Designed miniproteins, single chains, continued (3). Designs and how they scored, part 85

Each design is a single chain, and the fold is of that chain. pLDDT is the mean over its residues in the fold that is shown.

## One batch from the design tools (miniprotein)

Design m11138
Fold by ESMFold2-Fast:
Structure m11138 (fold): chain A 55 residues (1-55)
Amino acid sequence: GPIAVATTDFVASTEEELDFKRGDKLKILEVLNEEWARVEKDGKVQIVPRGFIKV
């Protein structure tokens, strides 16, 4: 999938969510809905808020 860049830091509230920092590169695997995408970072697959990343 396309590579997105984090536009801000994000702290996960659940085990499903990925912590990331502004400028992190995230591979988009699947867009789940308008709010969430499944991404891969450093071999880990978790979900991130779509509003915090830019393709």
Scores: mean pLDDT 85

Design m11139
Fold by ESMFold2-Fast:
Structure m11139 (fold): chain A 89 residues (1-89)
Amino acid sequence: MEEKVEEKAEEIRARVDADEAAGLITPSQRDALLESIDKTKEWVLEFLKNTEDEQEKERIINIEYDVLDALLEMARAINRLAEKGEPLP
């Protein structure tokens, strides 16, 4: 399970870096998302140490990384709206 957490963290970190390089998010949004990824990884790893239910571990890993994916999509949407001169949400 810890390996799965590391793989998911690296995957989303790579997407955040790629999105910033492509201009889909700002450097400030990248920094905030990377901090959120690191904090989520720390919290999930601590949860895994204190939980023995393998199904619950997998459920929490999936939920937390789905939330990070949603935050990245939200950052992309906010940046897109700002670039078009639309009001920020």
Scores: mean pLDDT 80

Design m11140
Fold by ESMFold2-Fast:
Structure m11140 (fold): chain A 100 residues (1-100)
Amino acid sequence: MERVNELLNEAYELAIKLGDKETARLVAFVGASVTMMELALRYLKDEPELAKELIRKLTEEALELLEEAIRRSKDPELRELLRRARELLEREAEELIERL
């Protein structure tokens, strides 16, 4: 999920520059969810079904936060970064679940 993290970091930095503290907060929570997905893959190697359930739940929550951030954001560049992050996160999370 390196590319997702790159887009989230760019969105966070832009939100801070724009003074959009609420969007920055939502992006930070999405980043935390992505980190938890990576930890689930690392520590639940012997529990693939539990890892799948946790990744699905974290993905659902992260996508909801990104949709909220997109709706709140007034800046078209920030909105586009968030949209790309959402599309990439959904795709990469599906690929991770398929490999488990």
Scores: mean pLDDT 87

Design m11141
Fold by ESMFold2-Fast:
Structure m11141 (fold): chain A 78 residues (1-78)
Amino acid sequence: GRELIEEAERLVLEAQRLVDEGRYDEAIELAKRGVELALEAMRQSTTVEEVARAVGAAIDAIGVAIEAGLKLGKLPEI
């Protein structure tokens, strides 16, 4: 499960970078993938710490997707 958490966290950071660059469509696509991996990590997690990290990554990814979607004048489907 840890590798999925690390990949989700990495995708959130990359998506935030794309938002900062004004590349909102690409940011939404990476954020959606981050949510997907974080939710899968939650299902595979065996410790409270791993679940907490996966939840954090999912929340951060959703936040990036919403921010980017609002900048484009639309909300993404999560």
Scores: mean pLDDT 81

Design m11142
Fold by ESMFold2-Fast:
Structure m11142 (fold): chain A 65 residues (1-65)
Amino acid sequence: SDETLAALKERARRTIEEARDLLSDEEIAELRRRLEAARSKREVVEVEVEVGVKQLVAAVEKSFP
């Protein structure tokens, strides 16, 4: 992949920001903490996957209150 670790982290930060409408402030803070601690491309992708899963769960819960 031509993406650097720094570029992947910037993409993941945007993904977390876009999730603010669906995720709690606590979940956003924890995801940001984990992203900043990430030392490999794999760890960054793991954070992005977790954001996606949490967004899907939150969207389903919001649709079926």
Scores: mean pLDDT 82

Design m11143
Fold by ESMFold2-Fast:
Structure m11143 (fold): chain A 63 residues (1-63)
Amino acid sequence: MKVKLLPGFSVKVGDKVTIEGPNVEKPIEATVTSVEGDYATLDKEAPEGSAVLKDGKVIGIVV
């Protein structure tokens, strides 16, 4: 699943993130599997527009 990183935020392969949103029944823990420019790929699926959090901060959005 692809995530658009917000300006000023970056992640590394192997980083743990949480996915949350109105169409996400329960917060999903996911791992970053790849990073390319302003985009990251996660090992979990979630609805488009879901927030991606690291250390309690929104760092990106599922696209």
Scores: mean pLDDT 81

Design m11144
Fold by ESMFold2-Fast:
Structure m11144 (fold): chain A 85 residues (1-85)
Amino acid sequence: SSLQKLIDKLAKEAEEKLKKAEELIEKGGPKEEIEKEILEAEISLGLLRIVVGVAKIIKDEETAEYGRKKIEELEKKLEELKKKL
C-alpha cells in the first residue's frame, strides 16, 4: 500500500539519522551535531507515528501493526543512543 511505502521511507530516514548519530558518538564528534541527528531522527519517528495513526483511523490494521513494529524497533535504538550521551 502507499501508506506502507511511506512507513518504509520514514523508518529508513529515522534509521539513517540514528546511524549518523551513533557514528558521531563513537568518534567523539561535536555534541551539537549529535543532537541535530537525534532531533532529525525524532522528527521522522514523529511523522511515522502520525502515519500509523492514520492507518488506525481508516482501520487498516495490517499497515498500522507493520508501522507499530517499525516504531518499536526505532524507539529502542533511540533509547540506546540516548544512554551514551
Scores: mean pLDDT 88

Design m11145
Fold by ESMFold2-Fast:
Structure m11145 (fold): chain A 77 residues (1-77)
Amino acid sequence: DPAATAELTARINALADERYPEMRARLRELLPDLSDEEIDRLARGLAYAYANLVVVDGKSEEEARAHVDELLAKIAK
């Protein structure tokens, strides 16, 4: 169903946009030596992954945050 696919995509994008500033701030604190462009790219990727976990996989926002925390821990090493 094209309408259902469009609605799902819109929900993913909306949640990713809402979480983007949070992800960007966390990455900047964790990786102060990265460029603004690299931080932006990583933050968008993390926000999109978070949104997919919540919207597509039906995970809670707490579970999605835990997943992002694990990804950030791996990046910091």
Scores: mean pLDDT 84

Design m11146
Fold by ESMFold2-Fast:
Structure m11146 (fold): chain A 67 residues (1-67)
Amino acid sequence: IDEKEILEALGRIYRGLGNLFASKGDLEGAIESYRKAKEYFEEAGNEEGVKEAEEKIAALEKEKAAS
């Protein structure tokens, strides 16, 4: 296992955590977790993971602002 593989795994872990917080209605926790996932995917060179995280963050931020 190398640095890229570790970063990719961390991205997936934080993506899963973001999904969990979102399912519980914890918008702040979900956004923070997806931001961490984005950072790790970006460093790993996973453009698809970055895009997915960005889309999730944008949707949740809009939901939070609509309160």
Scores: mean pLDDT 84

Design m11147
Fold by ESMFold2-Fast:
Structure m11147 (fold): chain A 70 residues (1-70)
Amino acid sequence: FLRRYRYELAKYLSKKLGVSEEDILKVFDEVVKDEGPYPRLSTLVRRLSELSGKSQSTVSRLINEFKSTL
């Protein structure tokens, strides 16, 4: 999922969370480096929550909304 939609997901989350695409892409790279090409959604949600200051529930909802558009 992250490998195929990396840029589109980063752009979507940048608009919704109010953080730069570059910062989101760095989080994606760190999570993939730590967990491999199929990282856990919970790890991604936690890291993006820390980056944006938004709750983990908000970040999780936004990622699920993005997935529903595919």
Scores: mean pLDDT 80

Design m11148
Fold by ESMFold2-Fast:
Order: structure tokens, then sequence, then C-alpha cells
Structure m11148 (fold): chain A 75 residues (1-75)
């Protein structure tokens, strides 16, 4: 249970960082908030899976921005 809590805290932190990274750019690119949120969650999950709970903030931001750009290209 404590392992689940620790992973949940890490995922939440990753989502928060990803959301901050994509929010401003999403507004500039005209990406809907729902799609920006999906990009942020996808990036956060990917970061945890590849780098674990200690993933650097820069890596999380880069993944989030990459996901957001992919979403923008499809719109």
Amino acid sequence: VEEDIAEGEALFRHIALAMRAVDELAKKLGVPPQEAFRAAISAAVDAVNRYGPDAPEEVIRELALKKLKEVAEKL
C-alpha cells in the first residue's frame, strides 16, 4: 500500500509539472483544454514508466511538449 501511495504521489507531481508545461503552449496553439490534459497525463505516465518517480522536471516537460505538439498536428 505504501508503494502504491509513493507511486501515486510521483504520478501526481509528474502530471502537475506536465500540465504547467502544456497549458500556455496549448493556448497559443489552439489545443482544447481536454486534449492538453490528455497530453499531460500521457507524458506523466510515460515518464514514470521509463524513469520512475525521480524523473527530472526537464524530461517531464519535454515529453509533455512533444505529446502536445503531436496532438496539435492532428487537429
Scores: mean pLDDT 75

Design m11149
Fold by ESMFold2-Fast:
Structure m11149 (fold): chain A 67 residues (1-67)
Amino acid sequence: MEAAKAAEAAGDEEAARLAREALEHYKQGNFDEAIRLLEEAGERAFAAGNFEAFMAAGKQRQEVKKA
């Protein structure tokens, strides 16, 4: 949730889409896929210099790993 909101605020629609897809997989119990999508969103944000979105994706990825 936080990663998608941060990406939307930054105007990165693709990162927001990846974070939303990760959340949907998390709800379905597909934790491995959710983590993979959050890693993609984070790498994309980092490459673009959007550290706020990168940090949000990292936090959400840690939450998925703890579930």
Scores: mean pLDDT 70

Design m11150
Fold by ESMFold2-Fast:
Structure m11150 (fold): chain A 75 residues (1-75)
Amino acid sequence: LEELGEEAKRLAEELLRAVEEGASEEEIRELERKLEEVLKKMLEKAKETGKMEEARKYYEELRPILERIGKLLEE
């Protein structure tokens, strides 16, 4: 779970940077797809191991990054 949480944070930071630097739509979509895949795996592992609280903590850490990405994409 921790490994997946760290991977999700790394991908979110890469996605934020790509959006800020005006990367191609294709590159942005690929990073979005990778992030979504890792988040799905994290939720599945949390359900299997009973660590939903730990997964929620990672989502709370990701929230400000994801909010910034959303604002940039809306503009």
Scores: mean pLDDT 77

Design m11151
Fold by ESMFold2-Fast:
Structure m11151 (fold): chain A 96 residues (1-96)
Amino acid sequence: MKALEEILELVEEAIRLVEELIAAREADPAKVAEIQELLDRAAEIAEEAGDEGLARLFRRLKEQFLEAVEAGDLFELEIVLSQLHMVAGILKVELS
């Protein structure tokens, strides 16, 4: 349970930073790097907890996020944001 709580905190922070990137309409390199670190850490914790599916999901979300940033694609960033909200919702239900 503590691992899922830590992952949820990382996901909620990633959501906040992605929302800030979308609102600013600019890819701040420091925020991009921070989002990458948050998603990498979430994947590591999920893998250590034995949840390979969740770890793979975070690795895929990181790749999609980086592709969206490189393309300047705000629509793709909104899709990543939506998927992060979905993951946070699932984790909140599992922790209840």
Scores: mean pLDDT 86

Design m11153
Fold by ESMFold2-Fast:
Structure m11153 (fold): chain A 79 residues (1-79)
Amino acid sequence: DPKELIEKARKAFEEGKYDEALRYVAEALQIDPTNAEALTLAAEIYKKRGEFGQAKVLYERALEVDPNNEKAKKLLEEL
């Protein structure tokens, strides 16, 4: 279930476990490569790791999938 994987990824992210969080997000994206929430969460994790280029690409991909994703839009503007 992609939603359950995204929730596990967010919990790991909040605990600073970035590699574990990215693993759960990768599993969710294997099930649904167009999941805007998973793409946005991956971008947030890369941003926290200081990998701003990767974060930007993932926010832009989330907006290509869901142009009305207000969270991805706001976070991309904050980069």
Scores: mean pLDDT 85

Design m11154
Fold by ESMFold2-Fast:
Structure m11154 (fold): chain A 56 residues (1-56)
Amino acid sequence: GDAALERMDALLKLISGLDEAEKKNQEEARERILTETPEEIRKKSLEYHGEELEIG
């Protein structure tokens, strides 16, 4: 068979694997963000809401 065609199939498999690797990387990034973000979001929300409440 054409070695080039077989190599193309291998590349397609690699591209599919990349999607899974990206998902894993995103999950790790999300885990870090989620751990920090809730606290930071709460802080920011409190600051913004606090500022609006202090407009008196």
Scores: mean pLDDT 63

Design m11155
Fold by ESMFold2-Fast:
Structure m11155 (fold): chain A 81 residues (1-81)
Amino acid sequence: VLEETKKKLEELLSKYPNAKEVLVIGPRGDVELVKRALEELGYKTEGIDSFKERDKIPEILKEKNYKFVGMIGLAAVYIKT
């Protein structure tokens, strides 16, 4: 699961070679898995539980200039722009 997640992230983020900071939003379990995979790949990562912070997600994304790049399972992956 972790190695498969890392492979999917490498493929997804290969289109954004200058991205170093990644935000992950989703259910806690999916976020923790994706965040761990990103950290092992050398990315700086932030994780947000979509259930607890659902109403604040648009504000957080706007304030930190994140761009949506894709889904890994139920976790939404964003890069800092």
Scores: mean pLDDT 72

Design m11156
Fold by ESMFold2-Fast:
Structure m11156 (fold): chain A 72 residues (1-72)
Amino acid sequence: AAPAAPSVDELLAAARAHLESLVAMGQLDKAELREQVRRVVNLLARRYAVPEAVKEQVLAAVDAYIDAYVPP
């Protein structure tokens, strides 16, 4: 059977968890954080056959989240 496609909220939760992990490891450059999180979203979208429209919504939300994010 085909795997169930994750929702926008589920992909955003995964993206935020990855962002938090990168920050915990000392990655504070927003450009690098954006690239790494986008990479993870693209990998998950490919692995679970996520529709392009859902992937685009997640990437836009991730970009907005990182723009508003203030590293410690």
Scores: mean pLDDT 74

Design m11157
Fold by ESMFold2-Fast:
Structure m11157 (fold): chain A 68 residues (1-68)
Amino acid sequence: SAEEILQIAEEVAKKTGIPLDVAIHIISKILEKGRLLTEEEADELARKYGVSKEQVIEASKIAYELLK
């Protein structure tokens, strides 16, 4: 549900320090594709939101684990 996605996004943002909107975008991409973000996708999001690629990769891993 949307409420469950928001709760996961809040946890991801808290653990990685990325903004909540970035966490929501990462979760949406994982759900759409059924997989972790690629390095290219992580780099694109990092540049768009002004966060580090390492933060996006870590956030993607945490989000994927919580979505299982």
Scores: mean pLDDT 85

Design m11158
Fold by ESMFold2-Fast:
Structure m11158 (fold): chain A 75 residues (1-75)
Amino acid sequence: EAPVLSEEDVKRLIELKLVVTATTKEDLEEVEERMKEYEEEKGYRVEILVVDESTSLEEISKKIREILEKIEKEK
């Protein structure tokens, strides 16, 4: 089974101070409140992925890579 992220993706997350979390629609509100503390206290950018039981680890990895590319283009 393929890992969710490559080493290059992980290094990029650290450099950008980006926190990416995956959650279900049911847990979304709780995760949003928790992640707000990371944004306010530590100055991290938070991106929340809404996933379901049918979402593969490969799809999650792809979404994370798309978020990283988007942030790089925004600068």
Scores: mean pLDDT 69

Design m11159
Fold by ESMFold2-Fast:
Structure m11159 (fold): chain A 99 residues (1-99)
Amino acid sequence: DRDLQLARRLYRQGRQLLDQKDYQSAIRLFDQSISLSPDGTRLRGDSLRLLGIAYQHLKDYQSAIDYYQQSIDQYRQGGDTRSATLGQNALTSVQQQLS
């Protein structure tokens, strides 16, 4: 599927920008990847989780919580229990920073 291939490419580019600490550009690419990713796919869940990480680095903890929760929901919809646990661990990390 061409849209899914483009979504994967945008996801990889977003990850590179995240590694470079260009959080705003990473967010734009993950948003585009999500728009091209079907509901319940691992890719949609991964992009939402990395959006959470980007917002967490920007200290926008409420947005980070919202995106981590959305990623958990996408992973659960797809039956990906392992990735849902990764999303839950990320959510717990944000909650600890709010304490």
Scores: mean pLDDT 89

Design m11160
Fold by ESMFold2-Fast:
Structure m11160 (fold): chain A 83 residues (1-83)
Amino acid sequence: MIPPLTAEEAARLFLEKVESMPGVSEEDRELAKKIVEQALKLGATPEQLVNAARAFADYIREKHPELKEEVDQLLAELERRAA
């Protein structure tokens, strides 16, 4: 079985998924990077990084309702892999 992700691995997975998501702007990608870098700089655990990703998902669901399924899938993957 695949071991749980480290905080850095969870950050990488999150950013890869955001980068591959169609319809996401450069501004949205930059926000995702800032959220992740800030969390890692503060010594975030994998769980705390998943919580940061959830905040970003709420932002995307509000600004881009059509991306709801993509962000829901991203969060489900992160939650499953980080635990």
Scores: mean pLDDT 80

Design m11161
Fold by ESMFold2-Fast:
Structure m11161 (fold): chain A 65 residues (1-65)
Amino acid sequence: MKKVALVYDKDPEKAQEAALKLKEEKGYDEAVALPGASREEAEEAAELIRKETGAEVEVLSVEEV
């Protein structure tokens, strides 16, 4: 099963750095930064991806990485 992380933060640089860490160090198959997104927006994106692909999608704030 493909593991996808969606990481959100108001700071685009922090979101991007966290996404790279998740993919390289934490064993996610894909990690996507959502700069400027709220948790609610990230959760909506995650639900869409789960419905369309069947992937395991986890929503994380930068602080949770």
Scores: mean pLDDT 80

Design m11162
Fold by ESMFold2-Fast:
Structure m11162 (fold): chain A 74 residues (1-74)
Amino acid sequence: ANLTLIGSDGSTADIARANGGSATLTVGGKKAIVSAANTPDGIALLARGEDGNSGQRLVPADATSVTLSASDAA
């Protein structure tokens, strides 16, 4: 199944939940590459911003979408 990412500008991208996927989205006014990995505790999201800052967020394994904010890639 796919996870839908929603950027801070309202843009969307679908990524694979299994085996990891990645997409480029606007997060907190800057471009970030967001990747997903399955963990025992849920889906781990890693956002890497164009300024070199990165953030991690754990979302539930059954999540179908997630809205990204400045704190996810600060």
Scores: mean pLDDT 73

Design m11163
Fold by ESMFold2-Fast:
Structure m11163 (fold): chain A 57 residues (1-57)
Amino acid sequence: PVPESTLRRIRAIEEATVLLTIEKGRVPSQREIAERVGLSVRTVSRLLRFGRTLPLL
């Protein structure tokens, strides 16, 4: 189980990843995702580990 606030951040990261993939035509780096959502790269990495999603594109 994950807190709802953490799930909201994970969803924001997922949405940013999809949008960045479309915009750049390639897999975005964790740094690019972090810049988009306003979080640190370390925080993005940690949140991805809590998600039940497939590895990000």
Scores: mean pLDDT 71

Design m11164
Fold by ESMFold2-Fast:
Structure m11164 (fold): chain A 66 residues (1-66)
Amino acid sequence: SDQVQQLKEKYDIMQQNLDGAQRMVQKGPQASPEVRQKFEQGYRSIQQQYDQTKQEYDQLQQQYQS
């Protein structure tokens, strides 16, 4: 269905964003604490969005598997 397809696409994008943000935190510039804080804040924001999207996706998958 449309809802499952849209949510899967969102989930896939969020997985990519989370992986990218995690790498940025690990390899971020050594230049300043402020820049590091911005990367960490971005990572936390994306992590929260990922967790929400994953929960919604898991709920939809359970509905269609039963």
Scores: mean pLDDT 69

Design m11165
Fold by ESMFold2-Fast:
Structure m11165 (fold): chain A 58 residues (1-58)
Amino acid sequence: SAERRQQRIATAREILAMARKGTPKSELLDYARRTGLLSPEQIEEIVAEVEREKEREG
């Protein structure tokens, strides 16, 4: 549904922001498990993307 899609997008944005602030992957995975809106694989993708961004900016 549209509501579930918006919730997933909002949660993904929150996790992306946390990852950019340096929150450990273990905390991001725990947050995802509590919400049930994102898979561990999606968290891995977000973390990898943030690491690639840091490599480009360094």
Scores: mean pLDDT 78

Design m11166
Fold by ESMFold2-Fast:
Structure m11166 (fold): chain A 59 residues (1-59)
Amino acid sequence: GPVAVATAPVPQTSEDELALREGERVEILEEVDDEYWLVRSLETGRVGLVPKSYLEIVE
Protein backbone atom coordinates (compact mmCIF):
# COMPACT_ATOMS: atom_id res chain seq x y z
CA GLY A 1 0.00 0.00 0.00
CA PRO A 2 1.01 3.69 0.14
CA VAL A 3 3.71 4.83 2.57
CA ALA A 4 2.80 7.42 5.22
CA VAL A 5 4.72 9.21 7.98
CA ALA A 6 3.59 10.03 11.53
CA THR A 7 3.38 13.84 11.81
CA ALA A 8 3.28 13.67 15.65
CA PRO A 9 3.80 11.01 18.36
CA VAL A 10 0.88 8.54 18.19
CA PRO A 11 -0.35 7.11 21.52
CA GLN A 12 -1.67 3.56 21.89
CA THR A 13 -5.10 3.93 23.55
CA SER A 14 -6.29 0.32 22.97
CA GLU A 15 -4.73 -3.10 22.26
CA ASP A 16 -5.74 -2.82 18.55
CA GLU A 17 -3.80 0.45 18.09
CA LEU A 18 -0.15 0.97 17.18
CA ALA A 19 2.00 3.55 18.98
CA LEU A 20 4.31 5.48 16.62
CA ARG A 21 7.12 8.00 17.05
CA GLU A 22 6.99 11.32 15.18
CA GLY A 23 8.60 10.68 11.77
CA GLU A 24 8.02 6.88 11.86
CA ARG A 25 7.16 5.46 8.41
CA VAL A 26 4.30 3.00 7.91
CA GLU A 27 2.77 1.07 5.02
CA ILE A 28 -1.02 1.49 4.73
CA LEU A 29 -2.53 -2.01 4.48
CA GLU A 30 -6.29 -1.27 4.70
CA GLU A 31 -8.76 1.56 5.27
CA VAL A 32 -10.79 0.25 8.22
CA ASP A 33 -13.20 3.21 8.39
CA ASP A 34 -13.24 7.01 7.92
CA GLU A 35 -11.02 7.56 11.01
CA TYR A 36 -8.49 4.65 11.03
CA TRP A 37 -5.98 2.94 8.78
CA LEU A 38 -4.54 -0.53 9.43
CA VAL A 39 -0.78 0.00 8.99
CA ARG A 40 2.53 -1.84 9.30
CA SER A 41 5.53 0.00 10.76
CA LEU A 42 8.47 -0.07 8.33
CA GLU A 43 10.84 0.30 11.34
CA THR A 44 9.47 -2.40 13.69
CA GLY A 45 7.24 -4.60 11.46
CA ARG A 46 4.35 -4.22 13.97
CA VAL A 47 0.77 -3.98 12.66
CA GLY A 48 -2.09 -1.98 14.18
CA LEU A 49 -4.70 0.74 13.83
CA VAL A 50 -3.61 4.39 13.56
CA PRO A 51 -5.91 7.45 13.30
CA LYS A 52 -5.64 8.99 9.79
CA SER A 53 -5.21 12.48 11.32
CA TYR A 54 -1.69 11.49 12.57
CA LEU A 55 -0.49 10.25 9.14
CA GLU A 56 0.62 12.00 5.94
CA ILE A 57 1.02 9.98 2.73
CA VAL A 58 4.55 10.57 1.35
CA GLU A 59 5.15 7.81 -1.25
Scores: mean pLDDT 84

Design m11167
Fold by ESMFold2-Fast:
Structure m11167 (fold): chain A 86 residues (1-86)
Amino acid sequence: SVLEQARLLAEVLRRAAELLPEAREALLAAAEALLRLGEAVERGAPAEELAALEAELQAAQAELDKVPGAREALLEAHREVQAELA
């Protein structure tokens, strides 16, 4: 489900926040925005609300793009989360 995918990706973002403390605020904001969007999709929110939440997620992702090392932290966090699920 969309919410299950959002929860998994949010966990990756939260794990990355532990690996890169300098990006913690931006990573946690992205995780929160992703969860809000996933929950809204699951409950069938109106298109206008979904568009607003998607814009919020895009803004959070844009802030992450400004942080050096954020991509590497996300890739490492993804590996850690995948290993824990295996």
Scores: mean pLDDT 84

Design m11168
Fold by ESMFold2-Fast:
Structure m11168 (fold): chain A 62 residues (1-62)
Amino acid sequence: SEEERKKRLEEDVKLRQEIDALRTGSPEQQAEADRLIEERFAESRRYHDKLVEEAKKKGLLG
């Protein structure tokens, strides 16, 4: 829904701010920022895969 898209955008902004803060910190915090970025990419892939699988189950692919 439109509300879910807006919420995801707001969460992305918050995550970006946290990553930026971590990148100005210690080497351990910088490593954590890199981990959060990789986890975000993995989450986006899982979300996309879920949408594709749901569409297949509903016969909406075509």
Scores: mean pLDDT 77

Design m11169
Fold by ESMFold2-Fast:
Structure m11169 (fold): chain A 55 residues (1-55)
Amino acid sequence: PVLVFEVLTEEGWKTYRFSVDAITAEAMLAGIEDLIKRGELSPENIVTVSSEVAA
């Protein structure tokens, strides 16, 4: 799967993609959600995080 991050910069929205295995993608998504809930990661800097299945 591909993990996708969308962040707001002074140039506008930028998208970063990482190709990872399904287990790693799920762990990373859970970790990011946990960091946001703890207030350690600001949602304003990361708007969208998703995983896509690689064909």
Scores: mean pLDDT 63

Design m11170
Fold by ESMFold2-Fast:
Structure m11170 (fold): chain A 73 residues (1-73)
Amino acid sequence: LEEELFKIAKEAGLSDEEAKKLAEEYTKKFEEQFKTLSEALNASPGMLPAIRKLVEEDTIKEAEEEAKKKAEE
């Protein structure tokens, strides 16, 4: 996830330093949201991969939008 977020930020036009910061921030946000959603759903181990994928897709979308905004400024 962090590697994909870094790539998205770099493709949007951010510097290595800005891309790394964005990747770290959104990776932390992902972990927090994944934990919150897993706990809210009382998820079994078999459900965790599906929940993780859902949260990763949401996190990637938000990170891409933020990276594009920062790159244009």
Scores: mean pLDDT 78

Design m11171
Fold by ESMFold2-Fast:
Structure m11171 (fold): chain A 61 residues (1-61)
Amino acid sequence: SRAEFEARLAELAAEARARGLPESVVAWLVGEGRKMWEAGTPIEEVVAALRAAMDGFAALL
């Protein structure tokens, strides 16, 4: 459901902030996640893709 998806996105945003990622990156991740889900990507695939992106951004810190 959309509510389950939004809850998972909120968890990912909190995780990204806890990892020290800037708010601009957090906003990009949330926006990208919403686009993927609205395009029909399953929640777990969106979560996996965003976590991979967070790992990439964290490696640049």
Scores: mean pLDDT 83

Design m11172
Fold by ESMFold2-Fast:
Structure m11172 (fold): chain A 58 residues (1-58)
Amino acid sequence: STLEVLERAADLLIANRDVAGLRELLAGIEELMKTASPEERERLEKLAERIRREIASA
């Protein structure tokens, strides 16, 4: 699924400490949230929060 792909992408970028890649991924997730179902939106919001914390700690 798209969400599983995004979660794996986040894991890879975090492992590589790629802050620029994390910012791009976050922007893409925020766009997807605009049209997401409530279930997808909840999971995307959790992923976005995780990414924001990683960016803030860099």
Scores: mean pLDDT 84

Design m11173
Fold by ESMFold2-Fast:
Structure m11173 (fold): chain A 105 residues (1-105)
Amino acid sequence: MKVKIRVSAMVMEDGNIVIQIEIEGANEKEAEKIGRSAADAIERETGAKVLSVEVQKMANGKYVVNITVEGSPADAKALAEAAARGAEEAARKLGHEIESLEVVV
């Protein structure tokens, strides 16, 4: 099946960064695996500390993964790019074809 993935970064008032991954075309278990792989890629590639990983179902049937990372706003692009690589790796390992992968920072 084909999946669409969109990765964005938000700087929170507490100074933490939230990497948000929107996933279309995956089920909940697949979204959780994609999110965990993205979080692992952030830690492995940047050394940043992942504080939480939360998966939510949107009203439109998409899944959103919010990864809260301890870091500087200057790191937002590198964190989002690492998350995108981890998400793509997991989606392909699950047998999905990537229809689109977008990084917005």
Scores: mean pLDDT 86

Design m11174
Fold by ESMFold2-Fast:
Structure m11174 (fold): chain A 61 residues (1-61)
Amino acid sequence: PDKTAVERLVEAGLLTPEQIAEAARYVAEHGGSLADAALRLGFVTEEQAKKIREIMLESAP
């Protein structure tokens, strides 16, 4: 019943579900964090990527 990191990112307006899926695929293929993948793919700014890291840290690695 806790919200997933994905749901929290969408509710915060940082990423769409489609962008999260693409960033997750990038991480699976190249490694790294979801925040770095989203930044690399041009979906978010560096400031937004920092916010994504904060949210994901609360959800545990």
Scores: mean pLDDT 76

Design m11175
Fold by ESMFold2-Fast:
Structure m11175 (fold): chain A 87 residues (1-87)
Amino acid sequence: MSPEERAVRLLLGLVRHEIATEKDAERLVEGIKNVAEHAAATLSPEAVRRLLEEIRRLVREAREKGLISEEQAEELFRYLEELERRV
């Protein structure tokens, strides 16, 4: 496994851990944004795009589970879209 593939898996694991353990919706949103920002700063554009696609899937799951509001999910989707355009 490449170092970059390992980094993607670790960052996705961190997002999944936040979704499983963070009970405050605002802190969960901030945590997801922090992981995405870190990825954009440290990974290749291709790895960032792959990671952001998986994060969008996890955000949909968090919304469906009621962990974040619809408005918070829409804000995250817009944030991730803008971040991907900058990569």
Scores: mean pLDDT 85

